# Designed miniproteins, single chains, part 26

Each design is a single chain, and the fold is of that chain. pLDDT is the mean over its residues in the fold that is shown.

## One batch from the design tools (miniprotein)

Design m940
Fold by ESMFold2-Fast:
Structure m940 (fold): chain A 99 residues (1-99)
Amino acid sequence: SEEEIKNKIIEILKQLRDEVLAILKKHGFPDEEIELFKRVFDIVLEKMKTLSAKEAIDTAISFLRYVISWAEEHNIPEIVELARKALEEVEQLKKEVDS
């Protein structure tokens, strides 16, 4: 169902958010920067609730690609690996919806 797929995407992004914030804290990022990252994730998560399943998938893929690019630019391979795993999970959900 659309609701089930949206809930799965939200859970994937929530888990990624919590793991990313923990990694940033371990790497000594300023609290203000960590709070900014949290707000960006929270805005995306709230937006997901208002979208169709297909729109939520497309938005999540675009957001995850942005997170990967940002992490690569800042040389944080742990975040690159986590975001790529999340992207693979969302792309699998896309195949389920497109079938």
Scores: mean pLDDT 87

Design m941
Fold by ESMFold2-Fast:
Structure m941 (fold): chain A 83 residues (1-83)
Amino acid sequence: MDAGLTYVPASVLVGEEATIRVEVGDHPVTITVYDAAGNKVAEAVDAESLTVTPTEAGTYTVVVRDASDPPLEQVAEVEVLPR
């Protein structure tokens, strides 16, 4: 199954756009982004990409899940630097 993270930036600045890219297969993919406090700040369902503009510095977590059985799950981190 051809689903997974193809691009996640290692670091971005506060107020800078971060684009996450996913290769999607036959199952829908959900991309979710959490801030350093664990709050969900962005989500895209059935999407190949998600663009987030972080408002606070810290380590953001990107979680990608598909609807397969068992589900494919990938996790990546983005370091958001203060401006």
Scores: mean pLDDT 76

Design m942
Fold by ESMFold2-Fast:
Structure m942 (fold): chain A 73 residues (1-73)
Amino acid sequence: MTDEQLKEMAEDLEELAEEGSGIAAFQLGLLYKKLKEYEKAIEYFQKAVELSKETNPELAKRAQELIEEIKKE
């Protein structure tokens, strides 16, 4: 995937996350984890937890587990 494609995907997901989509924040976390940008991955997983803790607790739990995994690396 090109840097341009990654930027477009990140911009779309950022808009959805700003609108309150915990799924979009979680997907951004996964994207940055794949790129080995762990600080950004943790930031977006934390946003996914905040956005999803009341509406989608399973997603919040998965995001928290991924934060712990990255921090132990």
Scores: mean pLDDT 77

Design m943
Fold by ESMFold2-Fast:
Structure m943 (fold): chain A 57 residues (1-57)
Amino acid sequence: SFSEEEARRRAEGVREALLAEGFSEEQADKVAEQIRELLLAGKGDEADRLAVRTMTA
């Protein structure tokens, strides 16, 4: 499981990547929040799959 700080940093990284790919702030914030929640729940593999799936959609 990630710490709260690590989950936040990872989610922020995903948000920045989505913004760089042209996603809206609203969409990037939504996905980043889902990633943060998954990481805090110990679902790192699901968080990684969500990030990849979103970036490749």
Scores: mean pLDDT 81

Design m944
Fold by ESMFold2-Fast:
Order: C-alpha cells, then sequence, then structure tokens
Structure m944 (fold): chain A 82 residues (1-82)
C-alpha cells in the first residue's frame, strides 16, 4: 500500500515535471507545474523512506534516490540565479 502510493505520487510528479518542460508554456504556468511536481515528489520520497524503514528494498531505494534527483533538478530550475 505505502509503496503503491509512493509510486503513484512519484509518477504524477514526474509527469508534471515533463509537462512543465514544454517550451509552449508561459513561465508562470511552468513554475506552477514545477511547484506541484515538487510537492508530489517530496511526498513520494517521504513514503519511500517509510517503506525502507519497515523493510529493505532495492526498488524502493532506487525510486527514493530518483525522487531526490528530480527534486534537486526542480529546485535548481525554480532558483532565481544568474
Amino acid sequence: MLLEEAERLFREGERLMLEAGKSSLSGEESKELLERALEKLEEARRLYEEVLEREPSERAEELRRRAEELIELIEEVLKPAR
């Protein structure tokens, strides 16, 4: 159950991130999608950590790591830095 919920949230976040990457979107639309993706990925990461605390799982570890990578990428894009 927890793993299934985490996977669903992860997939939703990944899809939102992909959508935000489209050049046809305005900057504000892209940012809103990225913020929503970040929210979903953060929750997924948290649930993967809960799963891993209950039992060791290579798949959960891999997906948790991937969620962390996507979170880092989104935060980098959302940063105002030149």
Scores: mean pLDDT 78

Design m945
Fold by ESMFold2-Fast:
Structure m945 (fold): chain A 79 residues (1-79)
Amino acid sequence: MVDEVLEELMERLGAPRSALRLTEELLREAEEMLKAGVPEEEIIRRLAARIKERVPRMTDEQAVATARTIVEKLLEANK
């Protein structure tokens, strides 16, 4: 469990604590896909779709940016 990564992501995204569970789910999915060798572009696309389903007020651009931030943070944590 990486609560520091979650807290930092929530701060950077300006997300409310009600989104904490979703962010944790997205991090887990991204990590599994990275370990399976899924390309970053495909991971970002899938995560953006998940975000849009749960946060309808987000634009497509915001959802993609959020997904990219999550993937980048995960890659930093794996260094």
Scores: mean pLDDT 73

Design m946
Fold by ESMFold2-Fast:
Structure m946 (fold): chain A 72 residues (1-72)
Amino acid sequence: GKVVVSGPGGGAAGAAASAGAAARGYWNEPTLDGTVERMVVDNVYGEALEAAAKAAEEAGKGSGADIEVEAL
């Protein structure tokens, strides 16, 4: 199944912030450092999964363009 992207781009910062706050629980599930397997074994870590979710969303909308422009 294909996923449709809606509202990203210029609004990625706002969308990510809002989504992160609202969907922290669900966000962590697919973004969790580990998959369902890790959740079962390690027992979901409130801190770790929240950090993983933020890292993923920042990587997606992050400063990739700036890093590329500066060739860093």
Scores: mean pLDDT 43

Design m947
Fold by ESMFold2-Fast:
Structure m947 (fold): chain A 67 residues (1-67)
Amino acid sequence: MERLKELFKKYDKDGDGRLTAKEALNVLKELGIETSLSEIVDTAIELGINPVYFSFEELLKIKEKLK
């Protein structure tokens, strides 16, 4: 969990608690999860999450679905 929070904060350049799909992709790849922008967007839509930006909790749900 600490690593995920560290990466989220690192890629949250605006400090607003949200990541773009590209930033989320970088976080997931750093965690060893092989995915793509389209897979992240499709997974977000399936979970009822806005695919434009993700909170920490939304990213965690996407990660759990991809795993």
Scores: mean pLDDT 79

Design m948
Fold by ESMFold2-Fast:
Structure m948 (fold): chain A 80 residues (1-80)
Amino acid sequence: RAGEEAARAAREAVLRGEGPGGAGDAARRAALEAGASERTAELAEGSAATAAGMMLASGGDLEEAAEMAGRAARGAAEGA
């Protein structure tokens, strides 16, 4: 639930060109709206931003960055 919403929001933010910060912000907001705790939302934010940032810094395209951000946000939210 929260993980799926955070993943979708992070992926969409990256595809819109909002970058790693946008991915993190979107993941945090979606997790909180889905009823996740502040800690879960923080983990989703950091994970999505880090994954998107690393992929883009390594020369990945927006689709690759979006997939990595979504997977990271989902994993972080489900791991809480």
Scores: mean pLDDT 82

Design m949
Fold by ESMFold2-Fast:
Structure m949 (fold): chain A 60 residues (1-60)
Amino acid sequence: MSPVEAATMAVDIAGLYFAVKYGVESPEELEEMVKRIKEMLDKLSESAKEKALELIEKVK
């Protein structure tokens, strides 16, 4: 599994998490949150990306 693949998975699951958590009341806000998370993941170290994956697994 590549770091890029892991980061993409984190963004996808985070998007689903926000859709469930906030009930998709604001589609624009959901898109912004997904974009923000992706930008932050791109700047994170590998250890931080692994932490994001742990949160994703917990959501499942």
Scores: mean pLDDT 63

Design m950
Fold by ESMFold2-Fast:
Structure m950 (fold): chain A 65 residues (1-65)
Amino acid sequence: SKKELQEKAAKKLEEKGITVEELEEIEELVEKGKLEEAKEYLMEKYGLSKEEAEALVEEIKKRLE
């Protein structure tokens, strides 16, 4: 499910030691509609899969709406 992908993504970010500043950068990309850039950043820096990155970006977008 999307929720399981989001939880797995969040765990990977925590394991990689994501900072508040890094999370804010991702949220800013999502707010600006740069969804592909946000997904690529998550995949490259935190090792998320395409599905995990997509699910996390969708969750962030919902929180910003």
Scores: mean pLDDT 81

Design m951
Fold by ESMFold2-Fast:
Order: structure tokens, then C-alpha cells, then sequence
Structure m951 (fold): chain A 68 residues (1-68)
């Protein structure tokens, strides 16, 4: 279901941030890409979309910080 896919995407974003914070940028990028694919396959409300954009930006920020 869309709800299951959204939950999986959120959990995957959290994992991407954790790996980025530990300096594993390669794994973090792989997880971020996987989460984005899951998100792209779901139909979401504007409210859920706003939340997911926040999650994506947080993950990107963590990855960029780890690369610096």
C-alpha cells in the first residue's frame, strides 16, 4: 500500500542520515536514492509531501556535511 511504502521511505531516510553522520557517504547516498524511488512510486497528500521534502533535505544536508 502507499502507506507501507511511505513508512519504508521515511525509515530509509533516517538510515541515510545515520550513515552520513558516521561518515559512510556512499551508503548514505544509496539509501537516499532508494527512499526517493519509494517516494516517487507513492501518491501522497500535500501535507505528507511537505514532510518528505523536509526528510530529503535533512538527509542531503547530512551527506554534504559528511563530505566536507
Amino acid sequence: SNEEKLKKARETFDQAIEYAEKGDVEKARELLNEAIKLFNETKVSSEEAARLVGDILAAIGAILEAEM
Scores: mean pLDDT 77

Design m952
Fold by ESMFold2-Fast:
Structure m952 (fold): chain A 57 residues (1-57)
Amino acid sequence: SVDPSLTPEEAGRRALELARELIKQGKTPSEIRAAVDAAVPTVSGARSEIDKLIDSA
């Protein structure tokens, strides 16, 4: 993992911010999930919240 200095909570917040930004750019759900997973691997715990944001877009 590339985030030794990030807490799980901070990593989750950054992942959600990235997901919201990509939704604003009109990215597809698969693109958003791939980008989030690549940038913040520890976000798996926030997966359901990210999926809800994508579904609501």
Scores: mean pLDDT 70

Design m953
Fold by ESMFold2-Fast:
Structure m953 (fold): chain A 80 residues (1-80)
Amino acid sequence: TKGATFADKAIAALEEVKNTSKNENLVAAAEAAIKAIEANKDKSEQEIKDAAQQAIEKYRSKLTNDEGQELSAAIVRAVN
């Protein structure tokens, strides 16, 4: 498909976070979210979003509030 899907946009936003961050835990959380999105790309936008957020949640204790918010915001921006 030549058009960007929600999954494509979310992956691109998370790849940007991954490429600009020097925090290994933030990079790992972004990679986990990307894998969750890829595994669920044929599902609804809500299911993709929920899967990505669940992947990030596993790293929440190792992230600051700002870092967790950045990852969540990247997924939300893909909807808009």
Scores: mean pLDDT 78

Design m954
Fold by ESMFold2-Fast:
Structure m954 (fold): chain A 65 residues (1-65)
Amino acid sequence: VTKEVAFEIYAAAVGFEVGARIEVKKVDDVLEVTIHGASEEDRERAKERILEFAKELGLKVRIVD
């Protein structure tokens, strides 16, 4: 499993857990993450978890608001 695939799986799992739809799109060398739905609190929590995991994997990730 590549780091990118591991990240996509993790993002999907986080989305499922908090009740949000998380989209991951590769744009050049950056993974763009868009978080839809759920509460604002749950979206911020999901964002924090996703950015933390991206840092652990050494991936360039951008959250799209």
Scores: mean pLDDT 82

Design m955
Fold by ESMFold2-Fast:
Structure m955 (fold): chain A 66 residues (1-66)
Amino acid sequence: MTFELRALENITAFIGTILRLIGEPDVEVEPVSSDVYRVTYHGSEEEAERLFEELKATPGVEVRRL
């Protein structure tokens, strides 16, 4: 499952989220621009849904499922 993450106004929360995702198993993180990152999860669909819900709950970060 692939997500697009965009920084809103809280860049600190965004950077923290990106650094956390880089450390996650089965997660691939690709920069699209300075404020937009593409995240691909290679694990189960159930775990991908949990990750998506966690990202949606992150303040200052916009997440979109691709």
Scores: mean pLDDT 77

Design m956
Fold by ESMFold2-Fast:
Structure m956 (fold): chain A 85 residues (1-85)
Amino acid sequence: MKELVEEIEKLRQEIGKASREDLPARTRELVAKIVELAQASKDLDKEIKLQRIAGEILRATEEGLPDTVDRIVRLAEEAIKIAKE
């Protein structure tokens, strides 16, 4: 669990600095780590919340709006907060 949270934080920082070309790959890695974190959770409510965040990140990436990076970063921060409770 702690290692996954650290990996998600690292990916959040990388996404905040990513070029447009690197963003899709970094976002896919972030989603995969959040899904792993959800599956590792022993709390069903926490698992559901993390899976929802992963889905919202994918949708934000698909929309490709100018604020997509900021939205993904905020969603990753929410996932970390949920994991730390």
Scores: mean pLDDT 80

Design m957
Fold by ESMFold2-Fast:
Structure m957 (fold): chain A 101 residues (1-101)
Amino acid sequence: SAAEEEERKELIERLTTAIRNGNLQELIDVIKEMFKKGYSPEEIKELLDQAIETVVEELKKRLRAEGMPEEKIERLAQSYKDTMREELEDLIKRVLEELKG
């Protein structure tokens, strides 16, 4: 629905801001809110992947503006993306276990 699409956009914006700022507490709070709203771990991962892609594109633009070679930008961006995906998948699992206990 339009309301669900708007909610997802708001959640992605909050996740993107939290990732950009390294705000772990806001990430935890948003993930908890999503579980309370009935989002699955898979749906949360999908929205986090979208937030990570936004932050990665911002990183790439900054590194290009700083004169970094494209091959080095792509390597650093991929490394950041892989690390963030692993850390955030672990965070989703930890938050879910805390909400069950």
Scores: mean pLDDT 87

Design m958
Fold by ESMFold2-Fast:
Structure m958 (fold): chain A 67 residues (1-67)
Amino acid sequence: TVEEIARELQERYGLSEDLARKAATFAVEMHKLGFTNEEIAEALQIHYGLSREAALEVARLARESLR
């Protein structure tokens, strides 16, 4: 779920709860629109200021949530 992804981001990367939820929701929505992990990670870096590692992890977790 988005809540599970947000919790993981807070624990592993020290993101705030609000930022983690926004990033997780954004990544899930972009996957539903057919964007790739790389495209989503780039957007997360630009829009939310995430590191490349954190952004790629958000994108991967969001994809797993939709399987």
Scores: mean pLDDT 84

Design m959
Fold by ESMFold2-Fast:
Structure m959 (fold): chain A 65 residues (1-65)
Amino acid sequence: SIEEIIEKEREKAEEFLEKLIEEKGWDEEKKKMYRKIEEEIFEALDLMLRGIERAEERAELRRKL
């Protein structure tokens, strides 16, 4: 499902960010900033997912008419 795809991408992005933090040795301010940006991006993706699910429901109804 689209939800499962988004969840897998979220996990990969979180792992990638933590690896970058370890490699770059960013200060606490930069770490907080990038983690917050990542959180906001995935909140927006969750909103998009709900829109996609609603669009799929409407398409399904059109096929049954």
Scores: mean pLDDT 77

Design m960
Fold by ESMFold2-Fast:
Structure m960 (fold): chain A 85 residues (1-85)
Amino acid sequence: SGTERFRKALEVAGYADRLVLEGKTPEQAAEEAIKRAKELGLSPEDIRLMANWLRIMAEAHEIDGNTEVAERLRKTAELLEKEAS
């Protein structure tokens, strides 16, 4: 069950990353990710994992010179952590 929950959390984090890349605001990406996470039965701990994974994705985008995308992903991660509190 833990492995399946972890996989779902990473899937939702990847979904949020795609929304940001498609030009959605951090607020829109966070709202859609939170909605999907709740539909999948993910816990606050799982949402914190999603936030941490988005920060890793942001670092990768920054290394590739995509600073604006990286900043929007970090803001999305911050909103996810706020929801998980």
Scores: mean pLDDT 88

Design m961
Fold by ESMFold2-Fast:
Structure m961 (fold): chain A 98 residues (1-98)
Amino acid sequence: YVGVGQIYLARKDYERAIRAYEEALKLDPNNGRAWNNLGEVYLKQKDYEKAREYYLKSIELTNGNSWRAWENLAKVYEKLGDYEKAEEYREKAEELKA
């Protein structure tokens, strides 16, 4: 389902992408990648509050080891105008890439 959700997301079919990720989460609620991908769908829809919620859930489930989730969280804070937190979270993502 995560792979299917990514295909729908690439096509900008956000409704089907959400359903695919929700099905992945019904099978495994601890799937941090599915939570991160849900956050990305909501970020593209400009629902920054839901995007933040889902990226934080991904970070929690990966014990802070998902550089993608930190980078995406930085993008959310940038859109919210919190440039200090955006910089902090971007630095955290870069540390994990190294």
Scores: mean pLDDT 82

Design m962
Fold by ESMFold2-Fast:
Structure m962 (fold): chain A 61 residues (1-61)
Amino acid sequence: SPREAVLAETIAENRKAVDEIDAEAKAQGLSRDEYLDRVGKANQEIADRTRARLAELEAAA
């Protein structure tokens, strides 16, 4: 279903964001608190985009 595709893409985006932030943390020597703040912000932005995409799918159906 279109919804399942959006959710699968969301999981992939979250994994990619965490991997990128992990690489940046290692390269820049980020603190655990700064790492968690960056991950939290990325997760929130991805969640907001996913919610908008799901709302668009429901409106189009």
Scores: mean pLDDT 84

Design m963
Fold by ESMFold2-Fast:
Parts: sequence; C-alpha cells; structure tokens
Structure m963 (fold): chain A 77 residues (1-77)
Amino acid sequence: SAEELRREAEELRERARELREEAARLYEEAARLRAEHPDDPEAQARARELELEAQLLDGMAALLEGIAAWLERLAAQ
C-alpha cells in the first residue's frame, strides 16, 4: 500500500540521517588527529581510515535516500 511505502521511505531516511551524523563525527575525529599529530605517520594513517569509513557511511546514506525517494514516488502515483 501507499502508506506502507511511505512508512518504509521514512524509516530509510531516518537511517540515512543517523549514518550521516556518524560520518560527520568520524570526519571531525580524523581532522583532529591530522591537526594534533601532523608529523605522526600512524596518526595520519588512522585519520585516513576514519575518512574512508566516513565516506562509506555517506555513500550508504545516499543509497538509502535514493531508495526512499523511489518509494515516495511509487506511493504518490
């Protein structure tokens, strides 16, 4: 039903929001490591890993947002 599609889309958007918030926190942690330990290769490597994890979470959020938009269009038919 249209109601079920809208509910599923809303749940996906909420999950996407949570992933984006987690990604933002990882980017902030990476930025701090880079700023506090600019000459430490281990700290720079850790910052890179956090940035890659954040990029993955952003990508997952974008996918969920895309699916939610598709479900919303189907519900609006």
Scores: mean pLDDT 91

Design m964
Fold by ESMFold2-Fast:
Structure m964 (fold): chain A 117 residues (1-117)
Amino acid sequence: SLYEKMKKLLDEIEKLLEELRATAPASVQPLIDEMLQAVRELKKIFDEFEKNKTDKSKMDELRQKADEVFDRIYAIANRLAAETADDPALREQIARIVKLVSEAKALFDEYYEKVKK
């Protein structure tokens, strides 16, 4: 299901961020921690969305919250890119995580449109 694919992607993103946190310079670890918290918040929102898919008002509220969290993740990713401009390997790892986040957003948007019917 779309929900299971989204959950699996968020679990993969969380694992990659935890691995990145272990190897990243101390100077960028707070930004990685902020992104981990945001990903965990998305997991909670997706769980609440699945439980409330018969409540249009609640689904709209949760979509809005998810969009706000995705915006926060992209803002953190931009800050990480700036802080890691001199580390191509770290920048590639961050870019991969951002790609997976964008895939999760696309799946959530598709799921929202399908249940909105």
Scores: mean pLDDT 85

Design m965
Fold by ESMFold2-Fast:
Structure m965 (fold): chain A 100 residues (1-100)
Amino acid sequence: SAAARERLEAEVASLTPRERAALAAILGSDEPLTARQVALATGISQATASRVLRRLAARGLVERRRVGRTTVYSSALSPEEQGYMFDLLMEEEIKELKEK
């Protein structure tokens, strides 16, 4: 319990703002997303979204797979870990907005 929470907290702390935004988009979706869909949701370019998603996949936080000719990304976390990490990501966003 505590060890799993500490691991997820360390992961979130090590992510850039763009990586956190892309991860939040993936974790907040009920379906796998393309890099284009993540770009649209986060306001970054498709090229940046593709790069960020590949980095998140290398870290084991998202799963990359092909469906026909399309590459999609989904959570690699358990449902419990996904919920906790999403809360951590939202807390970091709120914290950044309050820093003046």
Scores: mean pLDDT 83

Design m968
Fold by ESMFold2-Fast:
Order: C-alpha cells, then structure tokens, then sequence
Structure m968 (fold): chain A 59 residues (1-59)
C-alpha cells in the first residue's frame, strides 16, 4: 500500500541517519554521550514505525 511504502521509506531514511550519527561519533565530531542520546531517540522512532507497518500489513 502507498501508506506502508511511505513508512518503509521513512524507516530507511532514519536508518541512514543512524549510520551517519555512528560515523560522526567514530570521527570524533560528536561526543559518545550525544551520539548515544540521538541513537536512542532514533531507535525508539524506528521501532514505533516498524510496529505501525506490521499493524497495517496485518489489517
């Protein structure tokens, strides 16, 4: 469905952002504490979006 496709695209963008944050932390551009906080927030959002995709596909 277009709705599931849009959610999957958003999840992919957030996963790319997650990879960018990890790369910035590895390069020393952000602190480990800042990286951990940003990754925790992203992981929460990704989990919620994945749950929504599963719910829509089960309907």
Amino acid sequence: SPEVEALRATIAELEATRATIRARAAAGEISPEEADAQLAALDETIALLRAEVARLEAA
Scores: mean pLDDT 88

Design m969
Fold by ESMFold2-Fast:
Structure m969 (fold): chain A 55 residues (1-55)
Amino acid sequence: SELEERKRRFALERVRRIIAQAKYYNNKSLIDRALKLAEEQLTPEEVERLKAEAD
């Protein structure tokens, strides 16, 4: 639905921002927490993409 799409988009944007900051500071713990959040709110495909971005 449109509401679910909007919620997923906001979650994706938030997690991506956290991962970018964590990578800049080499904060592995923060990356792990961001990916955990992604697994709860995003599709498996989006999670795999975020894992690739985190590496």
Scores: mean pLDDT 82

Design m970
Fold by ESMFold2-Fast:
Structure m970 (fold): chain A 60 residues (1-60)
Amino acid sequence: SELNKLILRLIGLKLRKIGLELDLELNPDLSEEEREEIEKEIKEIEKEIEEIEKEIEKLG
C-alpha cells in the first residue's frame, strides 16, 4: 500500500530526527563543523516530513 509506505517513511524520518537532536544535545565531542552538518540534516528531514504529511493527508 502506498499509504503504508509513506507512514513507514514518516516514522523513520521522525526517529532519525530525534536521534540527531539527541546527538546535538548530549554529545560534547561534536566539532562546530559536525554540529552545522547535523543541523542542516535536521532541516532537510523536517522538509521531507512536511511533504510526506501533506501526501498522507491527500490520501486520507
Scores: mean pLDDT 88

Design m971
Fold by ESMFold2-Fast:
Structure m971 (fold): chain A 69 residues (1-69)
Amino acid sequence: SINEEIAEYLIEMAKAALANDIEKIKELMKESEKFREKLKKALENPEELRKKLKEANEEIEKLGEEAVK
């Protein structure tokens, strides 16, 4: 679903940032325009988006904890 794609995009961006993977960050930024259109569609179903963002945030928090080890 669009909501799951948004959550996955945020997780991938967080992973790339934590790994200082500049090339991956550049790739994700090039896809940002397509992501913006998906976000507009996801906002039509805010409850589903909210649930997926919560799941993504929990995953990002775990990645942050692992990055400092």
Scores: mean pLDDT 71

Design m972
Fold by ESMFold2-Fast:
Structure m972 (fold): chain A 85 residues (1-85)
Amino acid sequence: MKEAEEILAEDPSDSRNVARAIGAEFAAQLAVGERLAEEYLKLLEEGMSEEEARKIMEERVKREGVHPLAVTIAEILVRSYLKKR
């Protein structure tokens, strides 16, 4: 978020800087999603249902002021992991 805003502020008229800002924001959201995926998987391993684990993740992102997209990324990552193993 901060990095994306800083890149955009550097030269907002340059389409490459706009693309870099979008990329930095997306990368930051992916990193948060990966962290949430680890926590989501842990809750499922502790015997929690997918719906209950999702509600906990939604509450966590709400408290941390994180975009809800991070929860969706976490679910996709965990489901991919479980299908592979």
Scores: mean pLDDT 69

Design m973
Fold by ESMFold2-Fast:
Structure m973 (fold): chain A 58 residues (1-58)
Amino acid sequence: SDAHKELLRAIGDALRAIGELFELELKGKLTPEQRAALEQRVREALQRMDQAAARIDS
């Protein structure tokens, strides 16, 4: 269903943003601007996941 596809896309977006955040932190290259942008992307993706999950039938 479209809701399931959106849920999977949102999960993928969250994981990519989290992965980028940790990779930059591990390398000591995470700037405050990049951190804020990546954290915002994670929050937006989590909100999309919540909205998509609420629309999925059992």
Scores: mean pLDDT 84

Design m974
Fold by ESMFold2-Fast:
Structure m974 (fold): chain A 65 residues (1-65)
Amino acid sequence: TTKETAFAISAIGVGIELGVEVEIRIEDGKIIVTLRGDEEAKRRAKEEIEKIAKELGIDVEIRIE
């Protein structure tokens, strides 16, 4: 399993747990995560996803819609 796959599974899991819609795209080798839902839930999801990215040592872009 690659770090990217581990990240994607974990990020989706955070979305399910917090009730946030998580969309993941890879563009030119960059991982882009888009979060949709309740404002407080999106904020919490962003914090958890950023933590996971740091722990795995990968760069991600997180977008809030």
Scores: mean pLDDT 84

Design m975
Fold by ESMFold2-Fast:
Structure m975 (fold): chain A 64 residues (1-64)
Amino acid sequence: GPIKEKIAELTGGAKTLSQYQAAYVISKLTGIPFEEALALVRSTGKKTFSQEELAALIEKLLAE
């Protein structure tokens, strides 16, 4: 879907994303400040994200 396509664009299609990369993408796609996005990412307990995992998280945040 469009969220997954935007994530791939912003991350250069990276197979694994750091917490910082995930927070950056969330901030860009949702308008949440980076520091707040990073806190949300850290609260998941995950150290890395796949493209699919990050897309699911963003879709949940956007209530899609």
Scores: mean pLDDT 83

Design m976
Fold by ESMFold2-Fast:
Structure m976 (fold): chain A 62 residues (1-62)
Amino acid sequence: MLKRAEEYKKKGEELEKKGDYRGAAEYYSKAAFYYLQAGDFERALELGLRAEEALRKAEEQE
């Protein structure tokens, strides 16, 4: 669980750096889900909020 959460978080960060906020939001959401499943509630909340922010930015670019 934790390794997959970290992998999805890194993919989200890479997409965010490229300006792909919609892709970043999807991967941050997946990372948040896996952190939640691992019992890491602090990281899950952090990634969930980052996913929401990335999605908002993606919608504002359209």
Scores: mean pLDDT 82

Design m977
Fold by ESMFold2-Fast:
Structure m977 (fold): chain A 79 residues (1-79)
Amino acid sequence: MSAEELREAIRETLERGKEASKRLAAGDKEAAIEVTGQEMRLLALLEEARLQGLEEVAEEAERALKELKEAAKEAEEKA
């Protein structure tokens, strides 16, 4: 996977995770599984970026993971 492909995958994963977090906050308890799945995918993308030595992409993945975890925490507090 190229740097561009990793960046795109990170962005798509974060967007899907944030949408799932919104559904979780609205009372869709099954969305919690989707949120967890997207967090796991971001961790895999972070590891891939690190293995390829793509430091900037790895930092982007770390920021995306933190953003998703915060969104998930807020959604869980509402659910």
Scores: mean pLDDT 83

